Designed miniproteins, single chains, continued (2). Designs and how they scored, part 82

Each design is a single chain, and the fold is of that chain. pLDDT is the mean over its residues in the fold that is shown.

## One batch from the design tools (miniprotein)

Design m6834
Fold by ESMFold2-Fast:
Structure m6834 (fold): chain A 65 residues (1-65)
Amino acid sequence: MEEILRAARETAEALSRLTGRPWEVVDIREIDGVRVVVLRDLATGDEIEIPAEDLRELAEGLRSL
Protein backbone atom coordinates (compact mmCIF):
# COMPACT_ATOMS: atom_id res chain seq x y z
CA MET A 1 0.00 0.00 0.00
CA GLU A 2 2.57 2.61 1.08
CA GLU A 3 4.81 1.85 -1.92
CA ILE A 4 1.84 2.24 -4.27
CA LEU A 5 0.82 5.52 -2.60
CA ARG A 6 4.39 6.79 -2.95
CA ALA A 7 4.52 5.99 -6.69
CA ALA A 8 1.04 7.46 -7.21
CA ARG A 9 1.99 10.74 -5.50
CA GLU A 10 5.18 10.98 -7.57
CA THR A 11 3.15 10.43 -10.74
CA ALA A 12 0.61 13.10 -9.71
CA GLU A 13 3.45 15.55 -8.96
CA ALA A 14 5.08 14.85 -12.34
CA LEU A 15 1.77 15.35 -14.17
CA SER A 16 1.16 18.59 -12.26
CA ARG A 17 4.61 19.86 -13.26
CA LEU A 18 4.29 18.83 -16.92
CA THR A 19 0.70 20.03 -17.46
CA GLY A 20 0.68 23.05 -15.12
CA ARG A 21 -2.51 21.68 -13.54
CA PRO A 22 -3.12 20.27 -10.03
CA TRP A 23 -3.27 16.46 -10.07
CA GLU A 24 -4.10 14.50 -6.92
CA VAL A 25 -4.46 10.88 -5.82
CA VAL A 26 -8.16 10.43 -4.99
CA ASP A 27 -8.63 6.66 -4.71
CA ILE A 28 -7.01 3.24 -4.77
CA ARG A 29 -9.29 0.43 -5.89
CA GLU A 30 -8.94 -3.33 -6.25
CA ILE A 31 -10.64 -4.82 -9.32
CA ASP A 32 -10.38 -8.59 -9.81
CA GLY A 33 -7.21 -8.69 -7.70
CA VAL A 34 -5.58 -5.80 -9.58
CA ARG A 35 -4.90 -2.56 -7.71
CA VAL A 36 -5.83 0.56 -9.66
CA VAL A 37 -4.89 4.10 -8.65
CA VAL A 38 -7.20 7.01 -9.52
CA LEU A 39 -5.68 10.44 -10.20
CA ARG A 40 -7.86 13.53 -10.60
CA ASP A 41 -7.13 16.81 -12.37
CA LEU A 42 -8.55 19.24 -9.81
CA ALA A 43 -8.97 21.99 -12.44
CA THR A 44 -11.18 19.93 -14.81
CA GLY A 45 -12.39 17.05 -12.64
CA ASP A 46 -11.02 14.53 -15.15
CA GLU A 47 -9.88 11.20 -13.69
CA ILE A 48 -7.26 8.73 -14.90
CA GLU A 49 -7.15 5.13 -13.71
CA ILE A 50 -3.67 3.55 -13.67
CA PRO A 51 -2.89 -0.06 -12.72
CA ALA A 52 -0.50 -0.03 -9.76
CA GLU A 53 1.98 -2.22 -11.66
CA ASP A 54 2.31 0.49 -14.34
CA LEU A 55 2.94 3.37 -11.89
CA ARG A 56 6.70 2.85 -11.52
CA GLU A 57 7.32 2.69 -15.27
CA LEU A 58 5.09 5.73 -15.84
CA ALA A 59 6.83 7.76 -13.13
CA GLU A 60 10.25 6.83 -14.56
CA GLY A 61 9.10 7.76 -18.06
CA LEU A 62 7.83 11.14 -16.88
CA ARG A 63 11.15 11.83 -15.11
CA SER A 64 12.93 11.27 -18.45
CA LEU A 65 11.01 14.20 -19.95
Scores: mean pLDDT 77

Design m6835
Fold by ESMFold2-Fast:
Structure m6835 (fold): chain A 100 residues (1-100)
Amino acid sequence: SLVEEIEKVLEKMEKEVLEYLEAGDLEKALKVAKEASEEIQKLLSKLIEEHPEVTPLAKEILDLLNELIIKLSEGELSLEDVRKIFEKMKELIKKMKEKL
């Protein structure tokens, strides 16, 4: 399903972003975050077309993706802050699965 594909992209994004941040490679972390965010945006757009009832949850995920990218760009983000943003996105995906 589209929601399962979104979940897989998000899980890969979390792993790679955290690994690069732990290595001190902010530029690679930001690149991975931007590329994964674009993929998630495309999948969410398709999911909304098929299931418009998920639109509020999808918008919340898009807002969290934008927050993550902005904070990574600023270079002031802690690993704990990144983990909290990913946990919020994973919770929203669980809620989307419950609606589908």
Scores: mean pLDDT 88

Design m6836
Fold by ESMFold2-Fast:
Formats: C-alpha cells, structure tokens, sequence
Structure m6836 (fold): chain A 105 residues (1-105)
C-alpha cells in the first residue's frame, strides 16, 4: 500500500541520516588520528571511540540489510545506495581501528 511504502521510505531516510552522522564522526576520528599519531593517551581514547563507532556502524548495516529484504521495487535503488554507503563506512571504520592498533604496538 502507499502508506506502507511511505513508512518504509521514512525508515530508509532515517537510516541514511544515521549513516551520514557516523560518516561525519569517522572523518573527525580519521583527522584526529593524523594529528595525534605520537600521543599514546590520545590514541587509546581514539581506539575506544573507533570501537564504539564500528559497533554502531555494524548494527546500522544489519538494520539496512533487513529493510532491503522487505523493500518494494520502487525503494530498492535508494535502499541499495544506503547499503553501499553503510558497507563502505564499516570498511573505513575497520581500517581506522587496525591503524590505531598498529600505532599502539
């Protein structure tokens, strides 16, 4: 129904906004890492923030995947775009976490 499609569209828009929010947080953490590579205390703080962000990004990716399974054909292109962004976000967060861990060795 049109009402069900509107509900799913609203959920998908909310998920895309959450992806954008985490992308902004990730860019800030990537910048702070570049500026603080020799600061062990700051790196330990960034490690905790990167672990939190990765956990949130993975949970968000799971929600997007579940929504894509029930998305009507009209919303699939938007859902697939949001999915790709969330997958890239998770991959970037994983790379950031690994870089911080190597600097703490």
Amino acid sequence: SREEERELLNRLIALELRVIGLEIELEQLEKELKENKDDKEKLEELLKEAERLLAEARALLAEIRELLEVAPESLKPLAERVLRRAEELVARAERLLEEIKKLLE
Scores: mean pLDDT 90

Design m6837
Fold by ESMFold2-Fast:
Structure m6837 (fold): chain A 70 residues (1-70)
Amino acid sequence: SLPRLLSDEEMKEVIEEIEKYAKEKGITDPRALSIAIAVAFFAGASDQRPLSREEIVELAKKVLEEEAKK
């Protein structure tokens, strides 16, 4: 298995933060939300460039906004 930089609890909190942000921004596209969550999971599991929890959330928010524009 790939090394995980975040605990399961921390990853759950990251997902909840992304979902809350999507709701607050009125982003209702489930595709955009799913892609943003997938990016957070990938970043959280990557050992090539370890990202902080805050950096993972910010990356996911950026992806969410970019996908919502399509």
Scores: mean pLDDT 73

Design m6838
Fold by ESMFold2-Fast:
Structure m6838 (fold): chain A 77 residues (1-77)
Amino acid sequence: MEVVEKLREFAEKYQDKDPEAAEKIRELIESGDIEGAVELAVGTAMKLKDFEDVRELMRILARLHRPRLQAEQEKLL
């Protein structure tokens, strides 16, 4: 799944700057808590002031919380 791949990429990116957070993100992914992994990644990106990653992660989080994206798109019409 592309979301899991992106989360792993963010964890690898932050491994040297925040290894504890990177490891926790991987643990959450392995346990199937993808939402928790995204939330922790957002917090890590915010701490590192990487606002591009924050926006990308928030987009992923919104998608995970709203599996009915089709209904949301219909409301925009």
Scores: mean pLDDT 73

Design m6839
Fold by ESMFold2-Fast:
Structure m6839 (fold): chain A 71 residues (1-71)
Amino acid sequence: MAEEAAEYALGLAKKGLENPEEFAKGIANMDDPESRAAATELVELVAAGREEEARALAAELAARYLASLGL
């Protein structure tokens, strides 16, 4: 159900602020190619040690994902 996906996304957003790498793995399982591309960029930021930018991107991705679900 869309509501379950929304709750999952909220959980990922919370974890994304603390653990961007775990959040990226969650997004990578989405079928949306734009979300997958963004997840790849997020992983690259984490790998490069750009943690503040990774956290900011994770938060923005979570917000956009929730908006796509009507939240």
Scores: mean pLDDT 64

Design m6840
Fold by ESMFold2-Fast:
Structure m6840 (fold): chain A 83 residues (1-83)
Amino acid sequence: SLIDEKAEAAAKRAVEEKGKLVPEFVQVLTDPNAPKELQDLAARTLSLLPKELVEPYLDEIRKALEHPDPYVQEAARKALEGL
């Protein structure tokens, strides 16, 4: 799917750049005002990353599981599926 292709490309770049893009994906994931398609893309991208690159942001992602926006909760759940 288009989202899967974009997530794979984003994950590859994040690894190549030593995790520089990871904070951006976490910010999109936890932003209830972000387009829902971008939240899904961020979640899928984070789930494809090596655990070591996501580990510094695990507390923020886990906190998003308790967010009042159900779409933010779902995105956080999807991101954690890769860990």
Scores: mean pLDDT 82

Design m6841
Fold by ESMFold2-Fast:
Structure m6841 (fold): chain A 90 residues (1-90)
Amino acid sequence: SARELALRLGRIFREAREAGILVSDLIERALEILEKEDPELAELFREASKQPNLLEVAEALLARGLSPEQLERILRALEEALRELVEERR
């Protein structure tokens, strides 16, 4: 559901904020990771990320008919981006 996806996105974004990472930097790094494997998915995520809040981002992604696997790839890219950005600051 959009609410469940928004909650998962929200957890990653909260961890980024707690680590002092800008959401824009997190999204940019996640897009770089996605573009290497699936440039079309990266473009869809880039457009969805323009929505004003996480629930609307989640709704935009689901409205585009993304598969559960594609949604998991976006979440994994965000988690990897967070890990890399946290490690780069140490």
Scores: mean pLDDT 83

Design m6842
Fold by ESMFold2-Fast:
Structure m6842 (fold): chain A 87 residues (1-87)
Amino acid sequence: LSPEEKEKKLIEEQGKLLLELVKKYADLSDPTIAALIEKLEEALKNKDYETLDKIMKEVMLYLSEHDPELFKKLEEGFRKLNEEMKK
């Protein structure tokens, strides 16, 4: 895979992990979380990597302030995913 293809694959896998963990552990009654989940699902479905990266940053910023435990789980998940993708 080219470096660009590896980057896109990493963003896609990070987006999938974020969506899975947010749906499982976040407060889905929060309208901000609900809106961000919808945008993440749409970006993943459309393979819109630029929008996906932008929305992931918005989710991580929001969780760092409102759900620091979930934020730490996601940071650790992304770290492990990045290490696996470097192999």
Scores: mean pLDDT 81

Design m6843
Fold by ESMFold2-Fast:
Structure m6843 (fold): chain A 58 residues (1-58)
Amino acid sequence: SMDEEVAARQQRIAQQRAALRAEAQAAGLSPAEIALLDDVHDGIARIQQSVLNMERAR
């Protein structure tokens, strides 16, 4: 199951990254924004909280 888990994870990540990259590029996002989007795809709600915290920390 570890082999299956690793393979499934790699395929899922590759698909998600490719899809997000294509969509982000079409939307005109920068490479940095594309990387951030990919990193926080699991935590869309977290990105909102992160932005709020950073703005308030200013």
Scores: mean pLDDT 68

Design m6844
Fold by ESMFold2-Fast:
Structure m6844 (fold): chain A 79 residues (1-79)
Amino acid sequence: EAERLGEEAEAALTEEDLEAIKRVLEEALPALRAAYEAGDVEALYATYLEMAERIEEATGNRALGEAMRLGAERGYAAA
């Protein structure tokens, strides 16, 4: 489940990985805000998937990328 993958991902994170994650979040913030203000669930979902891919690429942490994708899928399905 996503929670277990999140724990595995967190255990593997270095300080360098956390800085990379912060950068991806900062870059995604304008798109997230625009989608949220528009109530565009599809745009939010797409942005979360792009963030997951970028974080996985930057950190090499596939468990973290998978946990983020599962979280995005659950959010989209619940909307």
Scores: mean pLDDT 72

Design m6845
Fold by ESMFold2-Fast:
Structure m6845 (fold): chain A 88 residues (1-88)
Amino acid sequence: AAREGAEKALEGALLALKAGGNPTDATAGAISAIGALTDIELGGSDERAGRSAIGGGESAKKAGESAGNKEAIELGKKGIEGGREAAA
């Protein structure tokens, strides 16, 4: 859940950036998603990784909305959902 959410958030953030979305939101989404993935690889807290995936997904969704890119928005939503499952 946390890994899947973080991967979707990162994919969404990068897609939003490529589509001309808000670079601050896209960058924040990518950084939060990478932070979640790093926590997972280092054997860190699933709850903390889940919260980072939620933040990454929310920022990716905002960047996708500013780009008008439906796929980036949906990837951001999937990042939020996966992060919520891990943080529960």
Scores: mean pLDDT 82

Design m6846
Fold by ESMFold2-Fast:
Structure m6846 (fold): chain A 73 residues (1-73)
Amino acid sequence: YLEELRAAVEAGDLPAFLEVVEKIYEAYQKDPTPENKALLYEAIALLLEVMGASQETIDFYRALAAYYRKKAA
């Protein structure tokens, strides 16, 4: 998911980007594990980066993703 998401953003392929985000959200809805929460927050951070949000806001969501990723391990 995350690798596909970053590749789509770098390629400017918005349909592919949205498809990956939908898959991440669907995974979270079916199984709200810390791993799926981490993926969701990483996707939000990437979306905010593309939208030109502040670095502080982006870093906040990346910190949340890192927090839940550690909980998953």
Scores: mean pLDDT 76

Design m6847
Fold by ESMFold2-Fast:
Structure m6847 (fold): chain A 102 residues (1-102)
Amino acid sequence: MEHVQRLRALAAQDPAILAQQQAWRRAVVDKILENTAKELGVSVSTVRKMLSMDDDSLTAYLNSKYDPKEAKRIKLTLDVTRGLILIVDGVATVAAAHLSLR
């Protein structure tokens, strides 16, 4: 796990590889956010806002706007979305490092 920061440092050595990593990550993350927005019936900006909230703030916001069952469903979907973004960040880092060491 500590090696991830070292892989990021290696990827940063080549500006072309870094640019490719950032472009790929942006495209995939944008698609994940679009899919989440479609699933929840909200805008991408609303999904980004909800993902920026801490757990307590998000729970309070959802409970103020949605019924308890729907609030739970939305929170679960956002938790999955956060997990997918974390995986994408890891994959982008490894892919860029691999290209740097080819």
Scores: mean pLDDT 75

Design m6848
Fold by ESMFold2-Fast:
Structure m6848 (fold): chain A 61 residues (1-61)
Amino acid sequence: MAEYEAIAAETAARLTALGVPADEAEQMARYLVRRGRRAGLSVEEVRARADALVAAVAANR
């Protein structure tokens, strides 16, 4: 689904903006979206998990 790919790209960009190396940010975002899709999560549920990941990384800085 195009929306899951968009969430992965957006999440990777947000992580990179927080100082995460681009390759690591991309891997983290892809893993999160892939795991969510395999678990049968909706687009909104995957987006909520992506937001939580970005918030956790931001809080670590």
Scores: mean pLDDT 82

Design m6849
Fold by ESMFold2-Fast:
Structure m6849 (fold): chain A 69 residues (1-69)
Amino acid sequence: GPLSEEHRRLVAEVEELAAQGDEAAKALLAEMDKLQREGVRAVIEGDYERVEEIREEIYRRLKEFLASL
């Protein structure tokens, strides 16, 4: 489904930092991509509990990263 406004804003902030050469931001985006791929697999397998766990994990990591700046 579509991302919330807050989620889109957090992702955009991390993407901008990565574009500026922030290696930690690049690493976070790579880990989020990995989690998103696991989420797609969970959807295909019908494991909707796992989909929600992955979604919450991505949001948590985004918020923790930006709060640590």
Scores: mean pLDDT 81

Design m6850
Fold by ESMFold2-Fast:
Structure m6850 (fold): chain A 78 residues (1-78)
Amino acid sequence: EPVLSPEERAELEAIEAQLKEIGEMIKKKAPKEEILAKLNEAIKKIEDGLARSTNPVAREALENALKMLEKLKKEIEE
C-alpha cells in the first residue's frame, strides 16, 4: 500500500492543526465571520492538496477532512 511522502504528511499535519484551531475558535465563541474565514482557508488548502496528490491514502484523508469542514461550515451558516 502507498505510504505518505514527507510532503504529503506535512500537508496533512498542517490541515489537522487548522481543524484544531477552528474547533478551539468555536469553543471560545469567536465571531462567526472569523470562523467562516478560517474554514474557507482550510477548505482551499484541502482542495489544493487533492489537486496535487495521487496517493490514495492522502486523498482519502483529504476527502474526509473536506467532508468534515463542509458539514461544520453548514452548521455555522445555519
Scores: mean pLDDT 79

Design m6851
Fold by ESMFold2-Fast:
Structure m6851 (fold): chain A 80 residues (1-80)
Amino acid sequence: MSLSSSLSDSIKNALSDLSKKSDDGKIDLQEAINLIKDIFSGNPEIIQLLIDRLKELSENGKVDLSVLSNLLGMLEEVLS
């Protein structure tokens, strides 16, 4: 069970780039939202679900990279 190479690569590359920009393993909530909108463009239900979940898991407008990675990994398994 695997997503297409392009989607998996996009997620990995985006997480790698965010890791380089992160402070103490956390990223800005708006950066995470923009990433989700870019990756899942054309599926507003998935985008909204992910945004709502990230908002619940965010603290002071920031999201842990590990939390984001796990959330995207769960969706990768469900969508594959």
Scores: mean pLDDT 73

Design m6852
Fold by ESMFold2-Fast:
Structure m6852 (fold): chain A 100 residues (1-100)
Amino acid sequence: SEVEKLIKMAEEIDKIFSETEVKISKAKTDEEKLEIFEEASKKILELAKKVLSEEDVKEIEKAIKEGKELFLKTKDAQSALNKLYEKIKEIIGKALEKAR
C-alpha cells in the first residue's frame, strides 16, 4: 500500500535524523558537521526518490539546500538539521493526507 510505504519511509528518515543529531553533537569541527549533514541529506533523498513523487522530491532537495545554506551562514548544524527535519515532516505529512 502507498500509505504503508510512506509510513515506513518516515520511520527510516526519523531514525536518520536521530542518528545524525548524535553524530553532530560529537563532531569537533564545522567541516565534520557539514560532512555528517550532507551524508544524512543524501540518505534521506535516496529514500524519498523511491517513494515520493518527483514534485515532493524537488521540495526535499530545496529543503536540503536551504538547510545547508543556513548551516554555512550560522555555523549551527543542529538548527540547520532541525529546520530540514520540520520541512521534511511537512512534505511527508501532505503526501500521507493525499494517499488516504
Scores: mean pLDDT 88

Design m6853
Fold by ESMFold2-Fast:
Structure m6853 (fold): chain A 75 residues (1-75)
Amino acid sequence: VKKLIEESKKRIDELAAAGKDDEAFQVAVNTGFKLRVLKLYKEAAELFRYAAERIPSHRDELEEMADYFEKLYKK
């Protein structure tokens, strides 16, 4: 799991640096969904926050997803 998150963060950084915001967003969403299936809601929320800081064009959507997963593990 830790390797999946680190690899996804690296991929997001690479794609965002290349101006490929849509592809970076898809990496964040796909990995977050995998973390959700594993019930790793805190890790999913943290990943979405990480992506929101790096993908300004999708920041609001990524922050909404992070808020949703934070609600799931904080209750």
Scores: mean pLDDT 82

Design m6854
Fold by ESMFold2-Fast:
Structure m6854 (fold): chain A 86 residues (1-86)
Amino acid sequence: AEEAIEIAREGARNAAEIAERGGDASGQTAGAIDAIGGGITGALSGPEAAEGAAEELREGAERAREAGGEIEALGAESGARLAEAG
């Protein structure tokens, strides 16, 4: 019973920290999607575009991983702990 409250408080605190960073994280995720989309389109446009597209894809993937990985990890951890407490 108390564990669920502790998990909720920890989740709310982490969510608040990510909400403050989340405006930036949403911007980073949108930027990452744009970069990935541009990279794919560039790679399809020809071999000379492929090198620049690869760099753009790497940058987009890194931003998406940074933003998504932290949010995903927190969601998975909170979900698992709530399931264990239930």
Scores: mean pLDDT 52

Design m6855
Fold by ESMFold2-Fast:
Structure m6855 (fold): chain A 55 residues (1-55)
Amino acid sequence: MTGTELDAEALARELVRLGLVSEEDAGPLARLIADARLTPETLRRMLEEMRRAQA
């Protein structure tokens, strides 16, 4: 889905499923996503920037 916001809780649980986020952090992450109204594209870019910073 392009240009639409994801269900924040569903997205956070997918990140846990992929091993990118711990299960205990899923709730706080879901709230951050909902508050920021993140799209999948925006989240992907943020994750890439975080990976670059960790280089």
Scores: mean pLDDT 65

Design m6856
Fold by ESMFold2-Fast:
Structure m6856 (fold): chain A 86 residues (1-86)
Amino acid sequence: DDGLRFVDLARQAALSIEQTVNDQRDELLADPQALQQLIDTMESLRRRVEALRADLSPEDRPLADRTLQLLTDVINRLRELLKESQ
């Protein structure tokens, strides 16, 4: 299912950004524009997962909910870094 595949891709993207934050924290703090672009990208992915969730079967919604939680956690961490960069 293309919807479930997108949810998995969004989860992988969130994990990749989480790793980037851990590995390149100082570089991200030096670049508020890059932080804002990452936030915008993650928010775009979150909105699409939310839209897809409505069309998923009830048994598949927990996977989307877990992905939305991960995206929310990553977005919040990026926003905290953006505040520190200013």
Scores: mean pLDDT 86

Design m6857
Fold by ESMFold2-Fast:
Structure m6857 (fold): chain A 65 residues (1-65)
Amino acid sequence: SMYNRIVFLLRQAQRIIDQGGDLDQARAMIRNAQRLLDQATLDPDTRADIRRRIADIQTRIRQQE
């Protein structure tokens, strides 16, 4: 359940960036994903993958400012 919510938020942030949309909205999606990740019970590999994906999206947001 929580894993699916995290993945949904990451996909939404990525879509916003790809469409040249509101970067503040993309940041909000990433902040929500980080909060959910802190609460989630995930295996270490899945957690590391999500953290990497968050970092990559944050980098893309900075590059498009």
Scores: mean pLDDT 87

Design m6858
Fold by ESMFold2-Fast:
Structure m6858 (fold): chain A 85 residues (1-85)
Amino acid sequence: MEEELERLRRQLREAGFSEEEIEEGLELLRENWPDLSTWSADQRQLFERLLESVEAALRWEFETRAAVYKPSAEEIAAARARMAA
């Protein structure tokens, strides 16, 4: 739970949420995880907004991760030199 909440905090920050919005959302998740039947309509609306932002943040994380795994021009040059030797 706490590790999961820390992951969500990072994803929400990546999506451009303020620290105040992130902590409010994570507090709701901490108190009501996973029993959504106790949530008010406003709390459910906030949760849906956070889920949409987590999806966006995950896309940005995957794009960043893909960029890290893409070979740089220097890595391509080094690999080509290795194959030529």
Scores: mean pLDDT 58

Design m6859
Fold by ESMFold2-Fast:
Structure m6859 (fold): chain A 81 residues (1-81)
Amino acid sequence: ALKLSREELDARARSLLAFLGALRRIAESHGDQETVARVEEAERLVREALASTDLEEAQRLMDEATALVGEVLARMRARAA
């Protein structure tokens, strides 16, 4: 398990939100509503992590969001092939 400080987690969360915003715009431009929905779910998890005062809960939410990002990227690659 990756152990992050609160400052490291918040920095990762903000970077991930910026990345997710870019992915959502790309998915929207391609009319990929399923990918848009998955990106929006990942954005929700990251925002919940930023709002959480429990570092362990925030870490779990970030891990879940990161896994979902992996699924989104795999889907986008499959559609590009």
Scores: mean pLDDT 82

Design m6860
Fold by ESMFold2-Fast:
Structure m6860 (fold): chain A 92 residues (1-92)
Amino acid sequence: SVEGRTIFEFFDELKKKLKEVGDKELLQLLEKIINMIKNRENPIDISKQLLELAKKLVELGLTEEAKELAKLTILSNRDTLSPELREELEKI
């Protein structure tokens, strides 16, 4: 399901899920990340925020969504990820 899906298609589905759960803080974090990407902010900073979102999704019990986000982040940023950030994402 990760292959052929854009990160924005994933974000739209995740946004619906977070609205159903009622987690306004994670919705705000997701919107912040979407805006960082649209504004072409630093890819390392975006990837750090995506890692934080993935960790918070695990805490919320959305483990499958967290794993898909981590995989999409690695695939979209493979040339810009530090080894340390990649290892943290792979541990999700």
Scores: mean pLDDT 82

Design m6861
Fold by ESMFold2-Fast:
Parts: sequence; structure tokens; C-alpha cells
Structure m6861 (fold): chain A 74 residues (1-74)
Amino acid sequence: SLAERIRHLAQRILDDPSAPPEAKEQAQKALDALDAGNLEEALRHLAKAGAILEGRPESAEADTERALEALRAS
């Protein structure tokens, strides 16, 4: 499921000793959002974590909007 994929990716970021604290904070927020049943919020936090890891935090909002639009279309 999508929730399982988000949980797996967020956990991998948390378990990575080389990941910056800011990315781990966003990964933890993604897991918290999943536990609250908020899939859209989980995706937003995971996208922010990914953008931090890529050194491109400016792309996170656009990437999240595209992902949410794809979910609404399906």
C-alpha cells in the first residue's frame, strides 16, 4: 500500500546515520501523520525530507502537489 511505502521510506531516513537532522525531523513527522491517518500530510513531510536529502528544498512543494493531484485523479 502507499502508506506502507511511505512508512518504509521514512523509517529508512530515520535509520540512516548520514541523514541530516532536518530530514529525520520531517521523516518522523511523516510517520506521525500516518499514525494519525493523514496520508496527504505524510506525503508532504516525506517530500520535504527527500528534498532536504537532495539539497533542493525548493522543489518539495511542487513535487507534493503533483503527487496529491495524481492521487486525486486515481
Scores: mean pLDDT 76

Design m6862
Fold by ESMFold2-Fast:
Formats: structure tokens, C-alpha cells, sequence
Structure m6862 (fold): chain A 94 residues (1-94)
């Protein structure tokens, strides 16, 4: 599996878990922010110009967010999702 294929697969799992476990507890603004982060990760996974090192960092952060959501640690999940958002925003600004 390529790094991009792995990121896309993990992003779909993250989306499913966030929708089921995190989003019902968030405000409309919080839900919109999480949805925007998930869409940005999916876009990054489809972007052939994104360096492999950045894809690997996104995979690491997405994996940690998934683990936190599965554990019911929503505070940790929100911190990892913020980390993902910051990584994606840096690539969009470059």
C-alpha cells in the first residue's frame, strides 16, 4: 500500500469515528471545523505534489486521533485533530 493510499484509508476511518463519537458532543462550529479538517486530509491524500515526509506525518497524527477516539479520550482526540489541521493549513499556505 502506498503512503497516500494508507492516508486515505485512515482518513475514512477517522471520519467514521469522529462522526459517531466526537461530532455529536461538539457545537456547530466544532463540527464544521472537524469536517473541514477531514476534507483537508482527504484532499492531501489525493495531492501528488505533497511530499512523502508530510504524508507520513499526517498518517502518524491521524492514527493517534483514531486511537484516542477508540479509547473514548475526546480531549486527546481534539488535540490530535488540531495537530492534523495545523499540518494541512501549513501545506495549503506553502
Amino acid sequence: MSLREQLLELAEELRRLAEERLMPHLSDKGQAAVRATLEAVLAAGRDPSLPDARVALLIERVRKAIEALRAGDFEAAERYLLGVQLLVERERAA
Scores: mean pLDDT 79

Design m6863
Fold by ESMFold2-Fast:
Structure m6863 (fold): chain A 94 residues (1-94)
Amino acid sequence: MSPVEKARELAEEAGRLAEEAARAELEGDFELADVLLQRAAELISRALELPPEAQRVAADLLREYAKRIREEYPDAPVAPFLLETGARLLEERA
């Protein structure tokens, strides 16, 4: 798998976990939301180890997922904030 393909895989999985965390938060399952967000953060940390070109790809995908989560789950701000913070860190190191 290329670094760019790995970045897409990590960012897409982090985005999906963040969407699940947003749903859990809205249902009042804060323990599940926390576990899912911690797992998403671990995937973002792995993306930070990739080459700069791959980090930019991951950042773009995380921002796309964050935008969708904010539109679909406006009352669940934690998940999109994590993805936006992760994207910024990836962009700063790229």
Scores: mean pLDDT 87

Design m6864
Fold by ESMFold2-Fast:
Structure m6864 (fold): chain A 85 residues (1-85)
Amino acid sequence: MEKEEKEKKEKEIKAEIEKMKKLREQMIKDIKEVKESGSLTDEVIEQALKYMEKLRRELIKKFGPEIKPAMDELLEELKEFAEKV
């Protein structure tokens, strides 16, 4: 029973990480499109980062420390992109 629950949790964590990776890619695309339109502001970038940080906190609360490294990496990658824009 415990082994099956662990495998199920690991599968769920991986699925959430993949979902967050897709969300990050979408946010990067959205920021690029807003930049191309000439409407990119610091506030747009700040809202994107705040949303990602909120999701990171919610997922860490739900799954515990096991998901934290992947969530931290995704947020840092988005921050690095935001600094280069």
Scores: mean pLDDT 79

Design m6865
Fold by ESMFold2-Fast:
Structure m6865 (fold): chain A 70 residues (1-70)
Amino acid sequence: SAAEEEARRLVEKLRAAADLYARAGRDDLSQWLRDQAERAEELVREGRYEEAIRLAREALSKFDAQVKAE
């Protein structure tokens, strides 16, 4: 479904951001992003795609706000 595809895409985006920030030495942000990706992936495994999308979008928004505040 479109929701499943979007949920999987957002999980991959969170993981890519985590890997990028790990390489930049930002272990705090990298670990937080990995934790959010794992939570979203759990929701995907349960078929809760809309909840996974909401969680991942919130995580990305909070991440952008956190990076801007530093």
Scores: mean pLDDT 83

Design m6866
Fold by ESMFold2-Fast:
Structure m6866 (fold): chain A 80 residues (1-80)
Amino acid sequence: MAELEQRKAALREEAKKRLEDILKKNPDLSPSKIVAVEVALTLQVAMDELFLEAMAELGLDPARLDEDAVQGRILRHLRE
């Protein structure tokens, strides 16, 4: 499923962009804090990739889902 791999690659590129933005806005970050941010973003990407895999198994296109609709479906599933 080449489309899923392409979306995972996009998530990794977005994480790189977020890291660069955080560093630009927070120039006083110590090296240890920068590493902590990198780890946090890596974990977020892993969670987002798991979400994409789950959506693919359900036959849903994550790119076509509204953020609120996606959250509503997840909350409904967890509540049952």
Scores: mean pLDDT 69

Design m6867
Fold by ESMFold2-Fast:
Structure m6867 (fold): chain A 93 residues (1-93)
Amino acid sequence: DEKEEILRLAELVERLSTELAEAIRQGNDFEADVWLALLLIALTSALKSKNPEVREIAKEARDRIVQAYEAKDPEGVLETGREAAERLRKLAE
């Protein structure tokens, strides 16, 4: 079910962005790198979606997450992840 896959992606993006933001806030570079890698894998996989709106959300989130990570901005990571998850959940309605 495409809707179930979108909802699972939303949950995963929200969880991984929350963990990444916390790792950045704690200054734990190793954990931040791991959470970033997992989040980027999830978002890059979403670019293969047949749904163009899912692809656009994933592309925008990936670009903003990378920028926030490079700026060491945990709030930017968290906000981007939550926004992307909310947009994905609305698509699953």
Scores: mean pLDDT 89

Design m6868
Fold by ESMFold2-Fast:
Structure m6868 (fold): chain A 73 residues (1-73)
Amino acid sequence: MGDILAESSERNARTLEPLSGKGREASELYREAARRARQGDVDGAERLMDRGDELANSDPRATQALRDATRQQ
């Protein structure tokens, strides 16, 4: 489970990294979530993912970038 969470968080971080504002902040939270998940801190990773999701959902550009990334898979 930690590896799957880390991969998902890292993918979201890469998708949002080119953005600014809340999208960039969400990218940084997802990157930290991936790091925590790889260290075995699944609870910490999930909390950071939740914060990242909240920021991304509040930024239309970040929301669209995540949707576009999902369509390409």
Scores: mean pLDDT 81

